# Designed miniproteins, single chains, continued (4): the designs that were tried, part 78

Each design is a single chain, and the fold is of that chain. pLDDT is the mean over its residues in the fold that is shown.

## One batch from the design tools (miniprotein)

Design m14869
Fold by ESMFold2-Fast:
Structure m14869 (fold): chain A 81 residues (1-81)
Amino acid sequence: ELERARADAARMLAAIPQIVAAVRALGDVEEMERALRVVEAALRARAASYPSPEARAILEAARDRVVAALRAAIAEARAAA
């Protein structure tokens, strides 16, 4: 389980540039904020699917990094508007 959680987290972290680029491509702050809520909910559900607290913590740490990157991209878009 922990090995599977670490592999899942590594894939999430590796996907950050693509996720950020896709969200930035929306070009509208409100749509970017909606996309962030959808991504956060999906990643939260994925972490919750792991029965061990240790596995959940690994996925939650990766989720926090994805969410932080998206929040930074949205803040930059808001500043540019």
Scores: mean pLDDT 84

Design m14870
Fold by ESMFold2-Fast:
Structure m14870 (fold): chain A 70 residues (1-70)
Amino acid sequence: SVEEARKKLEEGKELLEEGKKKLAEAKNAKEAAEGAGLVLRGIGLILEAYLLAEKEGDKKLAEEAKELLE
């Protein structure tokens, strides 16, 4: 569903930005690993959103998801 794709995209965006911030501010290896984990989870959700948007034919939502990965 388009709504499911949108929710995954928004959650993925939040995790990606949180992870990037945590990586930039990391003071040690543990904090860096935590930030990297958030980035990877965010990317996964954005990829799921992209696939769902493509399946539903929502080209605008699919393009938005794709742009976040580049």
Scores: mean pLDDT 86

Design m14871
Fold by ESMFold2-Fast:
Structure m14871 (fold): chain A 80 residues (1-80)
Amino acid sequence: MKMKSEEEIEAGKELYKVLNSKNEKEAYEKLKEIQKKYTLSDEVIENAKKLAQLLNHPLADFINEQLDKMKEGKELEEPK
């Protein structure tokens, strides 16, 4: 694996915590906080999307949709 910058490692840890969310609203709020604190690289976003799918996470589709919006520089969408 390639070494990441310290900021990318911290962002990755925060993204991992999003996968511990119990519902879409909690995941949305955590992702908004990450977006305010970090500028995520495409690689970090794609790795997070793959991890969510690999874990068969109940919110994987929602989380991946929000991550795609972050990758495109778009505002995150509230659940529903």
Scores: mean pLDDT 74

Design m14872
Fold by ESMFold2-Fast:
Structure m14872 (fold): chain A 118 residues (1-118)
Amino acid sequence: MEKAEELLKKVEELVDRLSQATDPEERIKLGDEIAKAVKELVEASKDNPELQERIRRWAEAALAFARGVLDAVEAGVTPKPTPNQLAMALSFARAAEAAGVPGAREVIERLEKYLKEQ
């Protein structure tokens, strides 16, 4: 069983579903599934430096997206990010944490604070 390829496809399919979801709670649920799949993908890729680099670049981009949404809400820009945008940002930050990207935990905690204000 080519576990890394299966997990990569699973992450891609879950990210596509996340993009199509219109409900914040469904996005949070999909984010949890993505984070679990990313963690397994990282473990499955430990002997594949090329795949590790691809995961790192994707995870850094995911965290950058989440930081962008967080910065927008904290700067008080109008219109402010929607609950759906906050849920997507949180999902990407959690995926970045699962991939071991530094600073993801702080972004997660701050995004969760704004989601609780909904």
Scores: mean pLDDT 84

Design m14873
Fold by ESMFold2-Fast:
Order: structure tokens, then C-alpha cells, then sequence
Structure m14873 (fold): chain A 70 residues (1-70)
């Protein structure tokens, strides 16, 4: 992949992980409105990742999982 594709994939992977963590915190706090907002944001980021070429999308998914595991 190109450096431009890699940077975009890294940004999307970071956003996906950040939104997923915020969603989990909102669910744990019982804040259903915030949980719904973060869930919708996470879905939009996932759609953007899926729109990337398959190789780049798979790399972005792995990076998001690594960030969530930390």
C-alpha cells in the first residue's frame, strides 16, 4: 500500500479503537444516549475502513485490534 493509504488506515484504526472504548465506558456507566452516539460513530468509521482496498482494510482492522488490546 502507499504511505497515504497507510496514514489513512492508521487514523481510521485509531478512531475505531477510540470510539469502541468510549462506547464500552458509556455502556458501563449506563449512559444509553452516549453509548448510542459512540456506537453510530464506530459504525461510520468501520464503513470507511471497509471502503478501502481489501489489503489496506485488513491492515487497518488488525491495527484497531492491537490498539484495543493495549
Amino acid sequence: MTEEQRRKAEELAKQAADEALKYEEAVKAGDTKKAQEYYEKAQKVEEQIQSLPKEVAEWAKREALKRLAE
Scores: mean pLDDT 81

Design m14874
Fold by ESMFold2-Fast:
Structure m14874 (fold): chain A 71 residues (1-71)
Amino acid sequence: EELKEWAELFGVDEETIRRLVEKYGERAVRILKQAVLGRQAAGTYRPLTPEEVEAMAEAIKANFAVAEADA
């Protein structure tokens, strides 16, 4: 399923991805996936640490709250 694919893409384990989905929601994790794919396409990508992945997911969720407040 997608969790294993996302774990391989981000360079983390499936447990980390599962915790991110539980904590930040699937929407935030899907946007994180698109951001990582964009970095790979631009040639700027490197494997992320679990801490970096969580920080990015948290930032994406915060941006959702701002966008929904302004919309």
Scores: mean pLDDT 68

Design m14875
Fold by ESMFold2-Fast:
Parts: C-alpha cells; structure tokens; sequence
Structure m14875 (fold): chain A 57 residues (1-57)
C-alpha cells in the first residue's frame, strides 16, 4: 500500500506542475502527511495540508 500511495503523490505533483491544479497539490500533501504521521481523519489532513501550503508561500 505504501508504494501505491507514493505513486499517487508523484502523479498529483506532476499534474500540479503541468496544469496548476491546486487541488492536486493539496491532495498530494494530504497523502504525504498521512504517510508520515499515520493520521486517518481526512478533515485533519486537509487542515495540515493547508498549513504546509501556506508555509511554503
């Protein structure tokens, strides 16, 4: 399962780079945070992904 998640993250990052789809970037960050922390609540993941995106700016 971990490798499937990593492949999905890579696909979402490439989609963002090609199309500028910010939803794809947020989804990639959510999956990355879930893999790092073991968090399973989607609302919490979205909040943390948003925080990382704002810090990156």
Amino acid sequence: MRELVERRIAELRERYEKTGDEEARIEALMLEIAAETGERDFDVLEERARERLEEER
Scores: mean pLDDT 76

Design m14876
Fold by ESMFold2-Fast:
Structure m14876 (fold): chain A 83 residues (1-83)
Amino acid sequence: MKLSELVEEAELLLTFGLMYRGLGLSLESRGKLEEAIEAYEKAVRLLEEARRLAEEAGDEELAEEAEREIEEVRKRIEEVKKK
């Protein structure tokens, strides 16, 4: 795969991860805490793959963005588990 293709795939996976984060937030706001955790866990998996591809492509800024989003979603999972 070309490095540009790896970056494009990483960006797509980052987008999907943020979409699942959004779903998790919506579910949490409705009190569906178990379903919110499942959505957040899917977001983390997608974001981890995005970070991996960004690292492989040498796109450090994209990798750092994915890592920041992973940390934020993981903190959200812990907050939901305390409810």
Scores: mean pLDDT 86

Design m14877
Fold by ESMFold2-Fast:
Structure m14877 (fold): chain A 67 residues (1-67)
Amino acid sequence: GPVRERAIAFLRELSRTVSGEARVLLENAIRELETASDAEAIAALRNLSTVLGGEVRERLLALVEEL
């Protein structure tokens, strides 16, 4: 649905701003979201925010609040 599509687009943009393990985690999340529901997409963004820090976490949390 539209929430999932927006989450995937956001994570693709975010993955271009990071490297190493953070990029791998974001790319893995994108693949999982291709078959996810909108609710599962929100949960995945929340889970990423508990693992990733700094600006990446802040951007993930901001998106979750907007969805």
Scores: mean pLDDT 85

Design m14878
Fold by ESMFold2-Fast:
Structure m14878 (fold): chain A 56 residues (1-56)
Amino acid sequence: GAAADLAALEAATSAAAAGAASHGLFRQGVITPEAARRAVGAKTAEEAKAAALAGL
């Protein structure tokens, strides 16, 4: 669920893990498509988290 994906995003230590959690949030309608695409394309975990959270 959205809470689990948000927790996974917070716990993510890699860009790939944060991107996967962000995709889950997008599929549930929690973040914008643009935020999800930026997060998946991010080079660091911090960049991916910032992109996803900007889309909340």
Scores: mean pLDDT 80

Design m14879
Fold by ESMFold2-Fast:
Structure m14879 (fold): chain A 78 residues (1-78)
Amino acid sequence: DEEERLKRIEESLEFAAELGREFPRRLLEAQLEAAKEAGDEELARLAEEALRALEEGRYDEAGELEAELVRRLAALKR
């Protein structure tokens, strides 16, 4: 019972950590898709750069690029 409980807690923590890494990537992939649908090549390039920075561990650059993406995607509604 207790061993089974501890195993489930460990699995839940591993899953939460994986979601923490997966979420930023999925968000950027969705933004890239939106940019491509809008036909905005510059915005798509920016999303690709953000994904590359995230994959290379350049988190500060990825964050800056993501902020620019959010701003530009919001502007597309106008």
Scores: mean pLDDT 69

Design m14880
Fold by ESMFold2-Fast:
Structure m14880 (fold): chain A 90 residues (1-90)
Amino acid sequence: MEKEEEAKKVYRQGKANYEAGKAAIEEAVRLGNSGALETVAEGARGMAKQAKEVAKKSSPEMAKKLEEVAKRLEELADEARAAAAELKAA
């Protein structure tokens, strides 16, 4: 069914976004680029929101996976914002 394919796609996108975001935070911190950290935070938040919305329409098993990836993306966004704030304060 279309909704289940969407859930699987969003889950894969969320995992990919998380891994790319982690690498982007490390590089942005190394370069002192607070703007790049803010971009990572906004991207991760957007992806987390999408995962939560799709979870509401998914099977219980897929909803659990989407909620977990959304939580990881929200944690990543908070980490990126904290790093950006530290760079701006320096």
Scores: mean pLDDT 84

Design m14881
Fold by ESMFold2-Fast:
Structure m14881 (fold): chain A 72 residues (1-72)
Amino acid sequence: RVEELRRRLREAVAALIAAARAGDAAAVRRHAAEAERLLEELRRLDEEAFREAHEEVTTALLAARADIEAAL
């Protein structure tokens, strides 16, 4: 299950990055919400996997925010 959550989270992050590069703020919000939900599930199962994934997601969110602001 942890491996499945990690895979889904990687997919959500990839979608988030693609949406941000396209300047689609609505898609960024949807994918960010999915990533946050998956992180919460990971935290309940494996705190170590959560810490690794949380840093990756946070980095992606900060980059996405900068890309959206630059596109506006």
Scores: mean pLDDT 78

Design m14882
Fold by ESMFold2-Fast:
Structure m14882 (fold): chain A 80 residues (1-80)
Amino acid sequence: YEDYFKALQQKVLDKAKALAAAGDLAGVEAMVKTLQNLAKYYKAMAEASPQDGVFAIAAKSFEATAKAVEALLAEAKAAA
């Protein structure tokens, strides 16, 4: 799972960078919200099923990806 989420994070970051470069800040903002919602969903699942480590891994992965995309969005807005 960890290697899978690492590859997924990279693809998401590459897409966010492409959208920011194109000036589509609204698209990047939508990505942040989607990732934050996924992180919250899997965090709740991890709390409900603490014996199932996959939900905790997914939650941490989406949280980390959301923070990275949010930082990219903040830099793009500052540069605009």
Scores: mean pLDDT 80

Design m14883
Fold by ESMFold2-Fast:
Structure m14883 (fold): chain A 79 residues (1-79)
Amino acid sequence: MISKEELWREVDEALATMYGYLLARIDDPEEVKAEVERLSKTLPKELVKIALQTGIEMARRLGREDVAKVLEEKLKELE
């Protein structure tokens, strides 16, 4: 049976993944940078990494290379 703590962790990770999808869909690369900075101030580093990794994968899938590069830069700064 899933524990309460395990369930909340899965919810947090799912939300981080959704943030990644949002980042990949922002049209302006400068707005992407601002949103990543906002997330880095509000979310734990672990969840920010999940959001950035998901965002990079989705941005590449959408053909948004400029957005993917911004997210890769932010992920390297965080690592």
Scores: mean pLDDT 80

Design m14884
Fold by ESMFold2-Fast:
Structure m14884 (fold): chain A 90 residues (1-90)
Amino acid sequence: SEEDELEAKNLFDIIEVRYENIKYLVSKAKEAKAAGDDETAERYLKMAKTHLEILESTLKELQERFPDNTELIEKAKKIVEEAKKLIDEA
């Protein structure tokens, strides 16, 4: 239904916002690490990991509530994989 499509889109919008937060925090961690501030870098990475946990929980909700929305689920899965890669490479 149109309502189900809007609700699925709202969950996906949350996933995109959390992904932007992860990119920002990883960028800040890399800047701190380059400056020799390992403590600040570790703090930003811990924050990024917390956003990743919320992102993964939101993906699970998207999959459970809207399992037939395969396009958004596959896009969300790719975002999760990229977020994990960004954190691992930082």
Scores: mean pLDDT 91

Design m14885
Fold by ESMFold2-Fast:
Structure m14885 (fold): chain A 72 residues (1-72)
Amino acid sequence: KWEELEKKGKEYEEQGDYITAARYYAFAGVEAEQEGDNKKAAELYKKASELLEKAGNDSGAEDLRYQAEKLE
């Protein structure tokens, strides 16, 4: 489930589309969180945050980093 979204995120990351990649990683994080895997959700939100920073979206990156920290 979240694995399919993570796979799409990786595909867009490989294409250099960091905004779309971050979106898929964030969706994967939401799915992992709903499945009770808070560690995996935090990892996925952190990855999405890194990609948004790379794309110049510092505000979005900060929001996702905050979501990840709340799961620890």
Scores: mean pLDDT 84

Design m14886
Fold by ESMFold2-Fast:
Structure m14886 (fold): chain A 68 residues (1-68)
Amino acid sequence: VQLSGNLLLDLQVALAQAGFLPKDFVPDGVFGDKTKEALRAIGAPADGIAGEATRAALAAVGLLHVLD
């Protein structure tokens, strides 16, 4: 599944609430550098796809519910 639209917005909100995005970050639904950095911080590939590796990384930090 491609990380875009509402799914990407929900992911950005969850990452910000969990402290992986800067406190001044505004969720915009755009797969930009700060979102890529947050995904790398949890061990996910910054490829814009909610694949198995991204799901595993989200599960490890307790955020898998964003994709389910």
Scores: mean pLDDT 74

Design m14887
Fold by ESMFold2-Fast:
Structure m14887 (fold): chain A 64 residues (1-64)
Amino acid sequence: SGRERAVELLQRESGLSREEAERLAEEATKLIDQGKGREALQLLQERAGLSPEQAQRVLVLLSI
């Protein structure tokens, strides 16, 4: 549920394809699972062009 919503948000806000959004969400989730939340936020901002606030919303969705 949270991952699906994160993927949809990534597609809507960044224009990524579903496949690109899924891969990015998986990479971010692995960083979150390792306690690397700041690195996950940086990854989302750099690869998807998200603002810090948008990246934080995605992070929360992936953490549910």
Scores: mean pLDDT 86

Design m14888
Fold by ESMFold2-Fast:
Structure m14888 (fold): chain A 70 residues (1-70)
Amino acid sequence: SKLEEVKKKADELILTVNELEADKNVSKEEVIKKAEELFKEILDLAEKLPPEERKEIEEMVKSKLEELKK
């Protein structure tokens, strides 16, 4: 499924962002900037999905970005 491929990639990018956040040598500002870049890539992939599936991916990405900005 194309949705499953996009979800798997989103999960992998979220994991990468979590690893950067745990790295004491990386500033919060740098983590947020990198997360925004990576999540933009996921949203670009989700653009080709049906509207319902695209919304699911957008909500996942938005939730993680809001969590990082707290």
Scores: mean pLDDT 79

Design m14889
Fold by ESMFold2-Fast:
Structure m14889 (fold): chain A 62 residues (1-62)
Amino acid sequence: GIKEKLLEIVKQNSDPLEIAVKMTELFKSAGLSKDEAVEIVNSLDLPEEVKQKTLEILDSAY
């Protein structure tokens, strides 16, 4: 599912900003709303920097 794809992005990338951008692209391509994407980000055990950067990008991308 989408959570498995998100975790693969985290595993394959070391730059928090690159992870945040790729995760946001996946949310958009999956047709998720901003609220759904935020809930998924908050449900995942992510490094704090990745979580913060992803939430910032979601605010500008939606």
Scores: mean pLDDT 81

Design m14890
Fold by ESMFold2-Fast:
Order: C-alpha cells, then sequence, then structure tokens
Structure m14890 (fold): chain A 82 residues (1-82)
C-alpha cells in the first residue's frame, strides 16, 4: 500500500520523471506520513522548480527527523531560490 506507492515514486524520481514521483509520493504520504517520504517529495518539487512546495516538504521531513542533514541543506538551497 503506502510502501508500494513510495517505491514507485522513488523509481520515477530515479528515472527523472519528477511529476510522476510527486503523484506517487503524495499518495504514499497521505496514507502513511514519513520523514523519507516528505524528503523525497521535497526533492521532486525542487527538481520541478516548485521551491515553495520543496520548502514545505523539507520542513515536514525535519519535523519528523530533525537530524536529516540533507533536508536542512536542501531547505536552505530552496529558500535561496525564492
Amino acid sequence: KARELFLEGARAFEKGDYQKAVEYLEKAIEIEPSATGYYLLGEAYFKLGDYQKAIEYYRKALELEPTNEAARKNLAEAEKKL
């Protein structure tokens, strides 16, 4: 269920299909929120140039996992793009 949607989203991201990654990952986190799911969704929005949404999801990832160094760095980069 949620894990399968997350894996499909991760595969879409690896293939560079960021819009499909967003679609799968949004469904996955709606069923089961996770730090990894929020982080990857932030990454997908960043690749799409939607920096406001990227910031939103990096922040959600950090709320669940404050020690996520990659999310902190990428949050700062997304904020610089605004």
Scores: mean pLDDT 87

Design m14891
Fold by ESMFold2-Fast:
Parts: structure tokens; C-alpha cells; sequence
Structure m14891 (fold): chain A 80 residues (1-80)
């Protein structure tokens, strides 16, 4: 069923956009509070954004998705 595939793709795309927007908003703060090199930080943030998108792709409420994205990205940054 192509409708199911389209729904999954749309969900992932919206989740990824939410994650990238959050990373971009927090980039300066992460750089100031990071002991990582710029290259290592960029890798951590990219992996965090992808992870957050995958984990939140099935959340249809934008506010709930944004809250979970923030939680995942902040946690991944602290663990790096």
C-alpha cells in the first residue's frame, strides 16, 4: 500500500525538519558548552538529529514531537 509508505516518508521528513531546526537553534549554545572539536561536534549533532527523526517519525502531534526531539538531541549531546 503506497499510502502507508507515503505516510511514513511524510512523518520522517517532518521529524527530520523538526530535529534539524532544533539543532540549528542550539548550535551556538552546543559549541560554547562542548569540549569536542568542531568536526566531532558536527558528527554528534548530525547523528542526534537522525536518531531523533527516526524515534519521533510516528508522532503526529507537532508539540509532542518537538518535545521528544529536544529530549533526544540534548541527551545525545550530553553523552558525547
Amino acid sequence: NREEVFREVDGFAEALKTAIDYVNEKEEEYRKNSNLSKEELDRVLMRAAISAAVETQNITDPEERKKKVKEIIDKRFKEA
Scores: mean pLDDT 78

Design m14892
Fold by ESMFold2-Fast:
Structure m14892 (fold): chain A 66 residues (1-66)
Amino acid sequence: MTEELKELVEKLREKIEAGDFKGAEEIMKELPEDLQAVAYAAIKKAQGKELSEEEIEEMRELSLKL
């Protein structure tokens, strides 16, 4: 489970870094719902969109658990 989730997160990061936001959204849909919100925030940030305070806090919470 945890290793498979890390693989999905790595692929998500690779798609974001490549500018493939459509591919990143496809990978996001395969993540658990709690991680989908953080993935969406990461995609928005990479696109230059402003993150909400709620999205920033959720990313911080997950960063502390990983």
Scores: mean pLDDT 71

Design m14893
Fold by ESMFold2-Fast:
Structure m14893 (fold): chain A 85 residues (1-85)
Amino acid sequence: DLEAEVRELLERAIEAVRAGDRARLREIRAEVERLLSTLPDDSPDTDVAILLLRLQEILDRYLRGEISPEAALEGLKLLLEGKVG
């Protein structure tokens, strides 16, 4: 279940940000990139693809130091609650 896997990645990302575990966040980012690469270019799972892209964006911005841990946590929690969109 791809949706359940994405939810697990979101929960793991939240915990990694709270812990300041940048190595774990890089691992999660790699998993998100792998999942995105398995989706067809013309995928009917647009909502899952959007969720993965938003997760990747938050992780990349946090890892680049463009957003605070608090901003990253807020964004990740909103994705987990399904309130992004």
Scores: mean pLDDT 79

Design m14894
Fold by ESMFold2-Fast:
Structure m14894 (fold): chain A 58 residues (1-58)
Amino acid sequence: DELLEKLREKLRELGFSEEEIEWLLKRVEGNEALTEDLLKLLEDEKARESLRESFKSE
């Protein structure tokens, strides 16, 4: 799935761990709308920081 590979690469560029990347990809896998929404969310700096902080807390 080309969208999932683009999401994986973008998450790596933004400094997410492999564990965090696999967790997120598994949740959006098979749902192109969610994958696209997550890609859009990652374009927002504040949204990226909120997502990253959520993983740090858990």
Scores: mean pLDDT 73

Design m14895
Fold by ESMFold2-Fast:
Structure m14895 (fold): chain A 75 residues (1-75)
Amino acid sequence: MEEVLELVAEADELAKKAVEAYEEGKYKEAVELLRKALELVRKAAELSEDPELKEGLEKAAEELEKKIKEAEEKE
């Protein structure tokens, strides 16, 4: 469980940095940060034994994928 929480915390920090980059018009940097966050969220979902947490992480991964596509379109 601890490893899952560490991955989630790191992904959250990266997602926050990505939002800041996106708001500054740095879409390429935002995409790179979002892709890194997505990798960590997916890994956390695979390692999670908590069904509610796993479902939440899978939904978060889908949202990150959508944000990546939107940011890529604005490049």
Scores: mean pLDDT 82

Design m14896
Fold by ESMFold2-Fast:
Structure m14896 (fold): chain A 87 residues (1-87)
Amino acid sequence: MEALLREFERTVAELARAEAPDASEEEIERTARLARELVRRALEEGRADEAIATLREDAEAARAAGNEEAAALAERLLELVEELAEA
C-alpha cells in the first residue's frame, strides 16, 4: 500500500512537471503530496470510482491537447488508483 501511494505521488510530480515545466520544485512537490492525500482519503471513504473518473478525464484532456507525455502519466495514475482500490 505505502509503496503504491509513493509511486502515485512520484507520478503526479512527473505529470505536474510535464504540464507546467516552469513550476518550481516546491510547487510540484506540494501538488503531488496534496494529490496523494486526496487519493488516500477517497480510497478510505469508498470514493475510488470518482478518482478513477477524474483521472480518465485528465488523460483524455491531455491527449486532446496533444500532450502525449501528460496523457501517458495520467493513464499510469489511473492504473495506480485501480491497484490501490483492489488492495
Scores: mean pLDDT 80

Design m14897
Fold by ESMFold2-Fast:
Structure m14897 (fold): chain A 64 residues (1-64)
Amino acid sequence: MSREEQIEKLKRETAERLREAGLGDRIPAVVAALDTLAAEGYSIEELESAARTMIRHLEERARA
């Protein structure tokens, strides 16, 4: 799997998680953040970590 394919897969999986959590309105901002980090050369592992952190942060804010 290419880096580009891995990034597109991560964006799709992240969007699906956000939609399932009722955070579909946040999808464009999170996808844009992942695209920015990918453009700056962060690894796939770092992008996955960033996605998990953003989802956790948004879920915690939604509960507060």
Scores: mean pLDDT 84

Design m14898
Fold by ESMFold2-Fast:
Structure m14898 (fold): chain A 58 residues (1-58)
Amino acid sequence: MSPEELVEELRRRLSETHSERAVEVGADSLRTALSAGVPQERAIRAAEEVARAVQAEE
C-alpha cells in the first residue's frame, strides 16, 4: 500500500469517531512519519495517538 493510500485509509477510519481537525492532524503525522522511514505499523499507531490527543483537547 502506498503512503497516500495509508493516509486516506487512516482518514476514513478516524472520521467516524474523531473531529475533522483531529483527523487532519493524525493524517499529517502519518505522512510525516512514513516520509521519515518509520515502519508502517508504528507510524499508524503514533498517528492514531496524535489524533486521540487532539480530540481530547476539544
Scores: mean pLDDT 81

Design m14899
Fold by ESMFold2-Fast:
Structure m14899 (fold): chain A 59 residues (1-59)
Amino acid sequence: LSEEEIERLARILSRLTGLPLETAREAIKLALEGASAEEIAEKTGMSLEDARLALELVS
């Protein structure tokens, strides 16, 4: 995936969740690296629901 695609997905996640763009970008990158929803939530501080949404966006 390109940096442009990561940025697009991060902006979508940020808008849907209300989280900062930096947090959304980190979640998208972790999801692309194969992290679980639990790992994304722990590393970024977001809820499990928001972490699952990140995984859905990269699928």
Scores: mean pLDDT 85

Design m14900
Fold by ESMFold2-Fast:
Structure m14900 (fold): chain A 62 residues (1-62)
Amino acid sequence: GSMMEKKRIEEFAERVKKALESVGVPSDDAERMAKSVAQNHKGASDERLDAVIDALVDYYKG
């Protein structure tokens, strides 16, 4: 039953990448960071994933 979790994490990685790009992180760096963050948050709740995106945006926004 791991296919739905894999897709969910891939979608999360895309959201992280887009969020980081929106606050000025270069696309290549945003992609690498998004993949790393997504791998470290396998099995996390949607609430936790949203909080991680918010924290990253706040950090890189200044």
Scores: mean pLDDT 81

Design m14901
Fold by ESMFold2-Fast:
Structure m14901 (fold): chain A 64 residues (1-64)
Amino acid sequence: SEEIKKLKEEIEELEKKIEELDRKIEEAIAAGDRERARELVLEEAGLTTEILLKKLEIKLLEKE
């Protein structure tokens, strides 16, 4: 399914963004920037939620 393929590609892109955010979070912590670290953690939580919703959508599409 083209829709499933697109969702898998979107998940892969989101996972790469999370890897970038993990590095930025470590940098913010090392710099003592508490506000920046908090913002980045919340951004990562949002992307994680998007991945879970896309994975759910794939499961629903695979059922019909």
Scores: mean pLDDT 88

Design m14902
Fold by ESMFold2-Fast:
Structure m14902 (fold): chain A 86 residues (1-86)
Amino acid sequence: SMEDELEALELALEAAVYALRGDFEKAEELLEEARRLAERTGSPLVREAVELAERALEAAKKGDISAAIGSILAIIGLRLDAESRL
């Protein structure tokens, strides 16, 4: 459902933000939840958000804050576009 897709986008965004804050364990927990929703919904949009959140986590772990922020902004864009279509 669209509600499940929006929840998955929210989880992906939260995961990326926790990664940027250095809370990698919490980021990975939220990413796992977002991945489960991606599998259940089959949504390409949710899959893209999860992939962006994974890139944010990897960038943050490497200290590439600029790349992590870029991925977060991309997820925000996806979420705003999805919300505007409801």
Scores: mean pLDDT 85

Design m14903
Fold by ESMFold2-Fast:
Structure m14903 (fold): chain A 69 residues (1-69)
Amino acid sequence: GEEEAAKEGGEAGRKGSEAALAGDLETARKHVEEARKIAEELGPRSLGGGVALASAGEAEKYIREYEAK
């Protein structure tokens, strides 16, 4: 359902951040892509879609910071 998809989007973004912080950039990117896909399906203006998009952006920021070193 919609609520289930919103929860998955947030969890995907969180797992992306965790993977990026652990240095597993491949897994982090996979989770970021999943979170962005869920956000697009729910709509960025929905609470679930907005959370998924924000979580994906945070994970992508961590990925970029690690790549800069």
Scores: mean pLDDT 76

Design m14904
Fold by ESMFold2-Fast:
Structure m14904 (fold): chain A 94 residues (1-94)
Amino acid sequence: NLDEAKALVVEGDQALKEGKYEEAIELYEEAIRLAPESGYAAAALNNKGSALAKLGKYEEAIEYYRKALELAKKLKNEILEKMAKENLEKVEKE
């Protein structure tokens, strides 16, 4: 299950790079479903926020960055926590 969640995050990241934002979101949602309390879920929540921001859905992006930050803190993953904080700061600026 963790291996499948990891593969889905990698595939979602590729879709995100290709501008396939809605496809990326679906892949990240599946990764979160398969491993909800994992670092892969925290990364997927953060990157779903980034895809939502690219679609102009800034309030939803903020929600998912906050969820990613909360999970990263729970997991004591300082790298994921920093990424979520930086994305929140960036999207909350005009």
Scores: mean pLDDT 89

Design m14905
Fold by ESMFold2-Fast:
Structure m14905 (fold): chain A 58 residues (1-58)
Amino acid sequence: SELVERAAAWLQRTFGLSPERARELAERLLRKLGERGLRHYFAKDRLQNEDDVAEELY
């Protein structure tokens, strides 16, 4: 889906993840937050969301 692909690209640029890993995590974020939640997550304060995602990854 377009949303997963955009999330994967964001994860690659922000955290330096491999394409496959970024895609897997993007799909997991979509399942956890839902489509609207994931879009809202990106739309909100990006710096705050990056920190939360980093903690979820590790």
Scores: mean pLDDT 66

Design m14906
Fold by ESMFold2-Fast:
Structure m14906 (fold): chain A 60 residues (1-60)
Amino acid sequence: SEDEKIKQIVIKALGTRLDGQPEEVRRRAVQAALEAARRHVGDPEKALEEAQRAVDRALR
């Protein structure tokens, strides 16, 4: 399903990057990755790239 594809992209984009991060930062990163993945579901490679970029921005 589309929702399962989005979930897998988000999990892959996050990896271990949230380890040691405060709850506020983790929440922002998850939301940013989810939003980016949803916008690009039709292109899984693009969705992953954009989700990873969104996570990196949220961790800043």
Scores: mean pLDDT 81

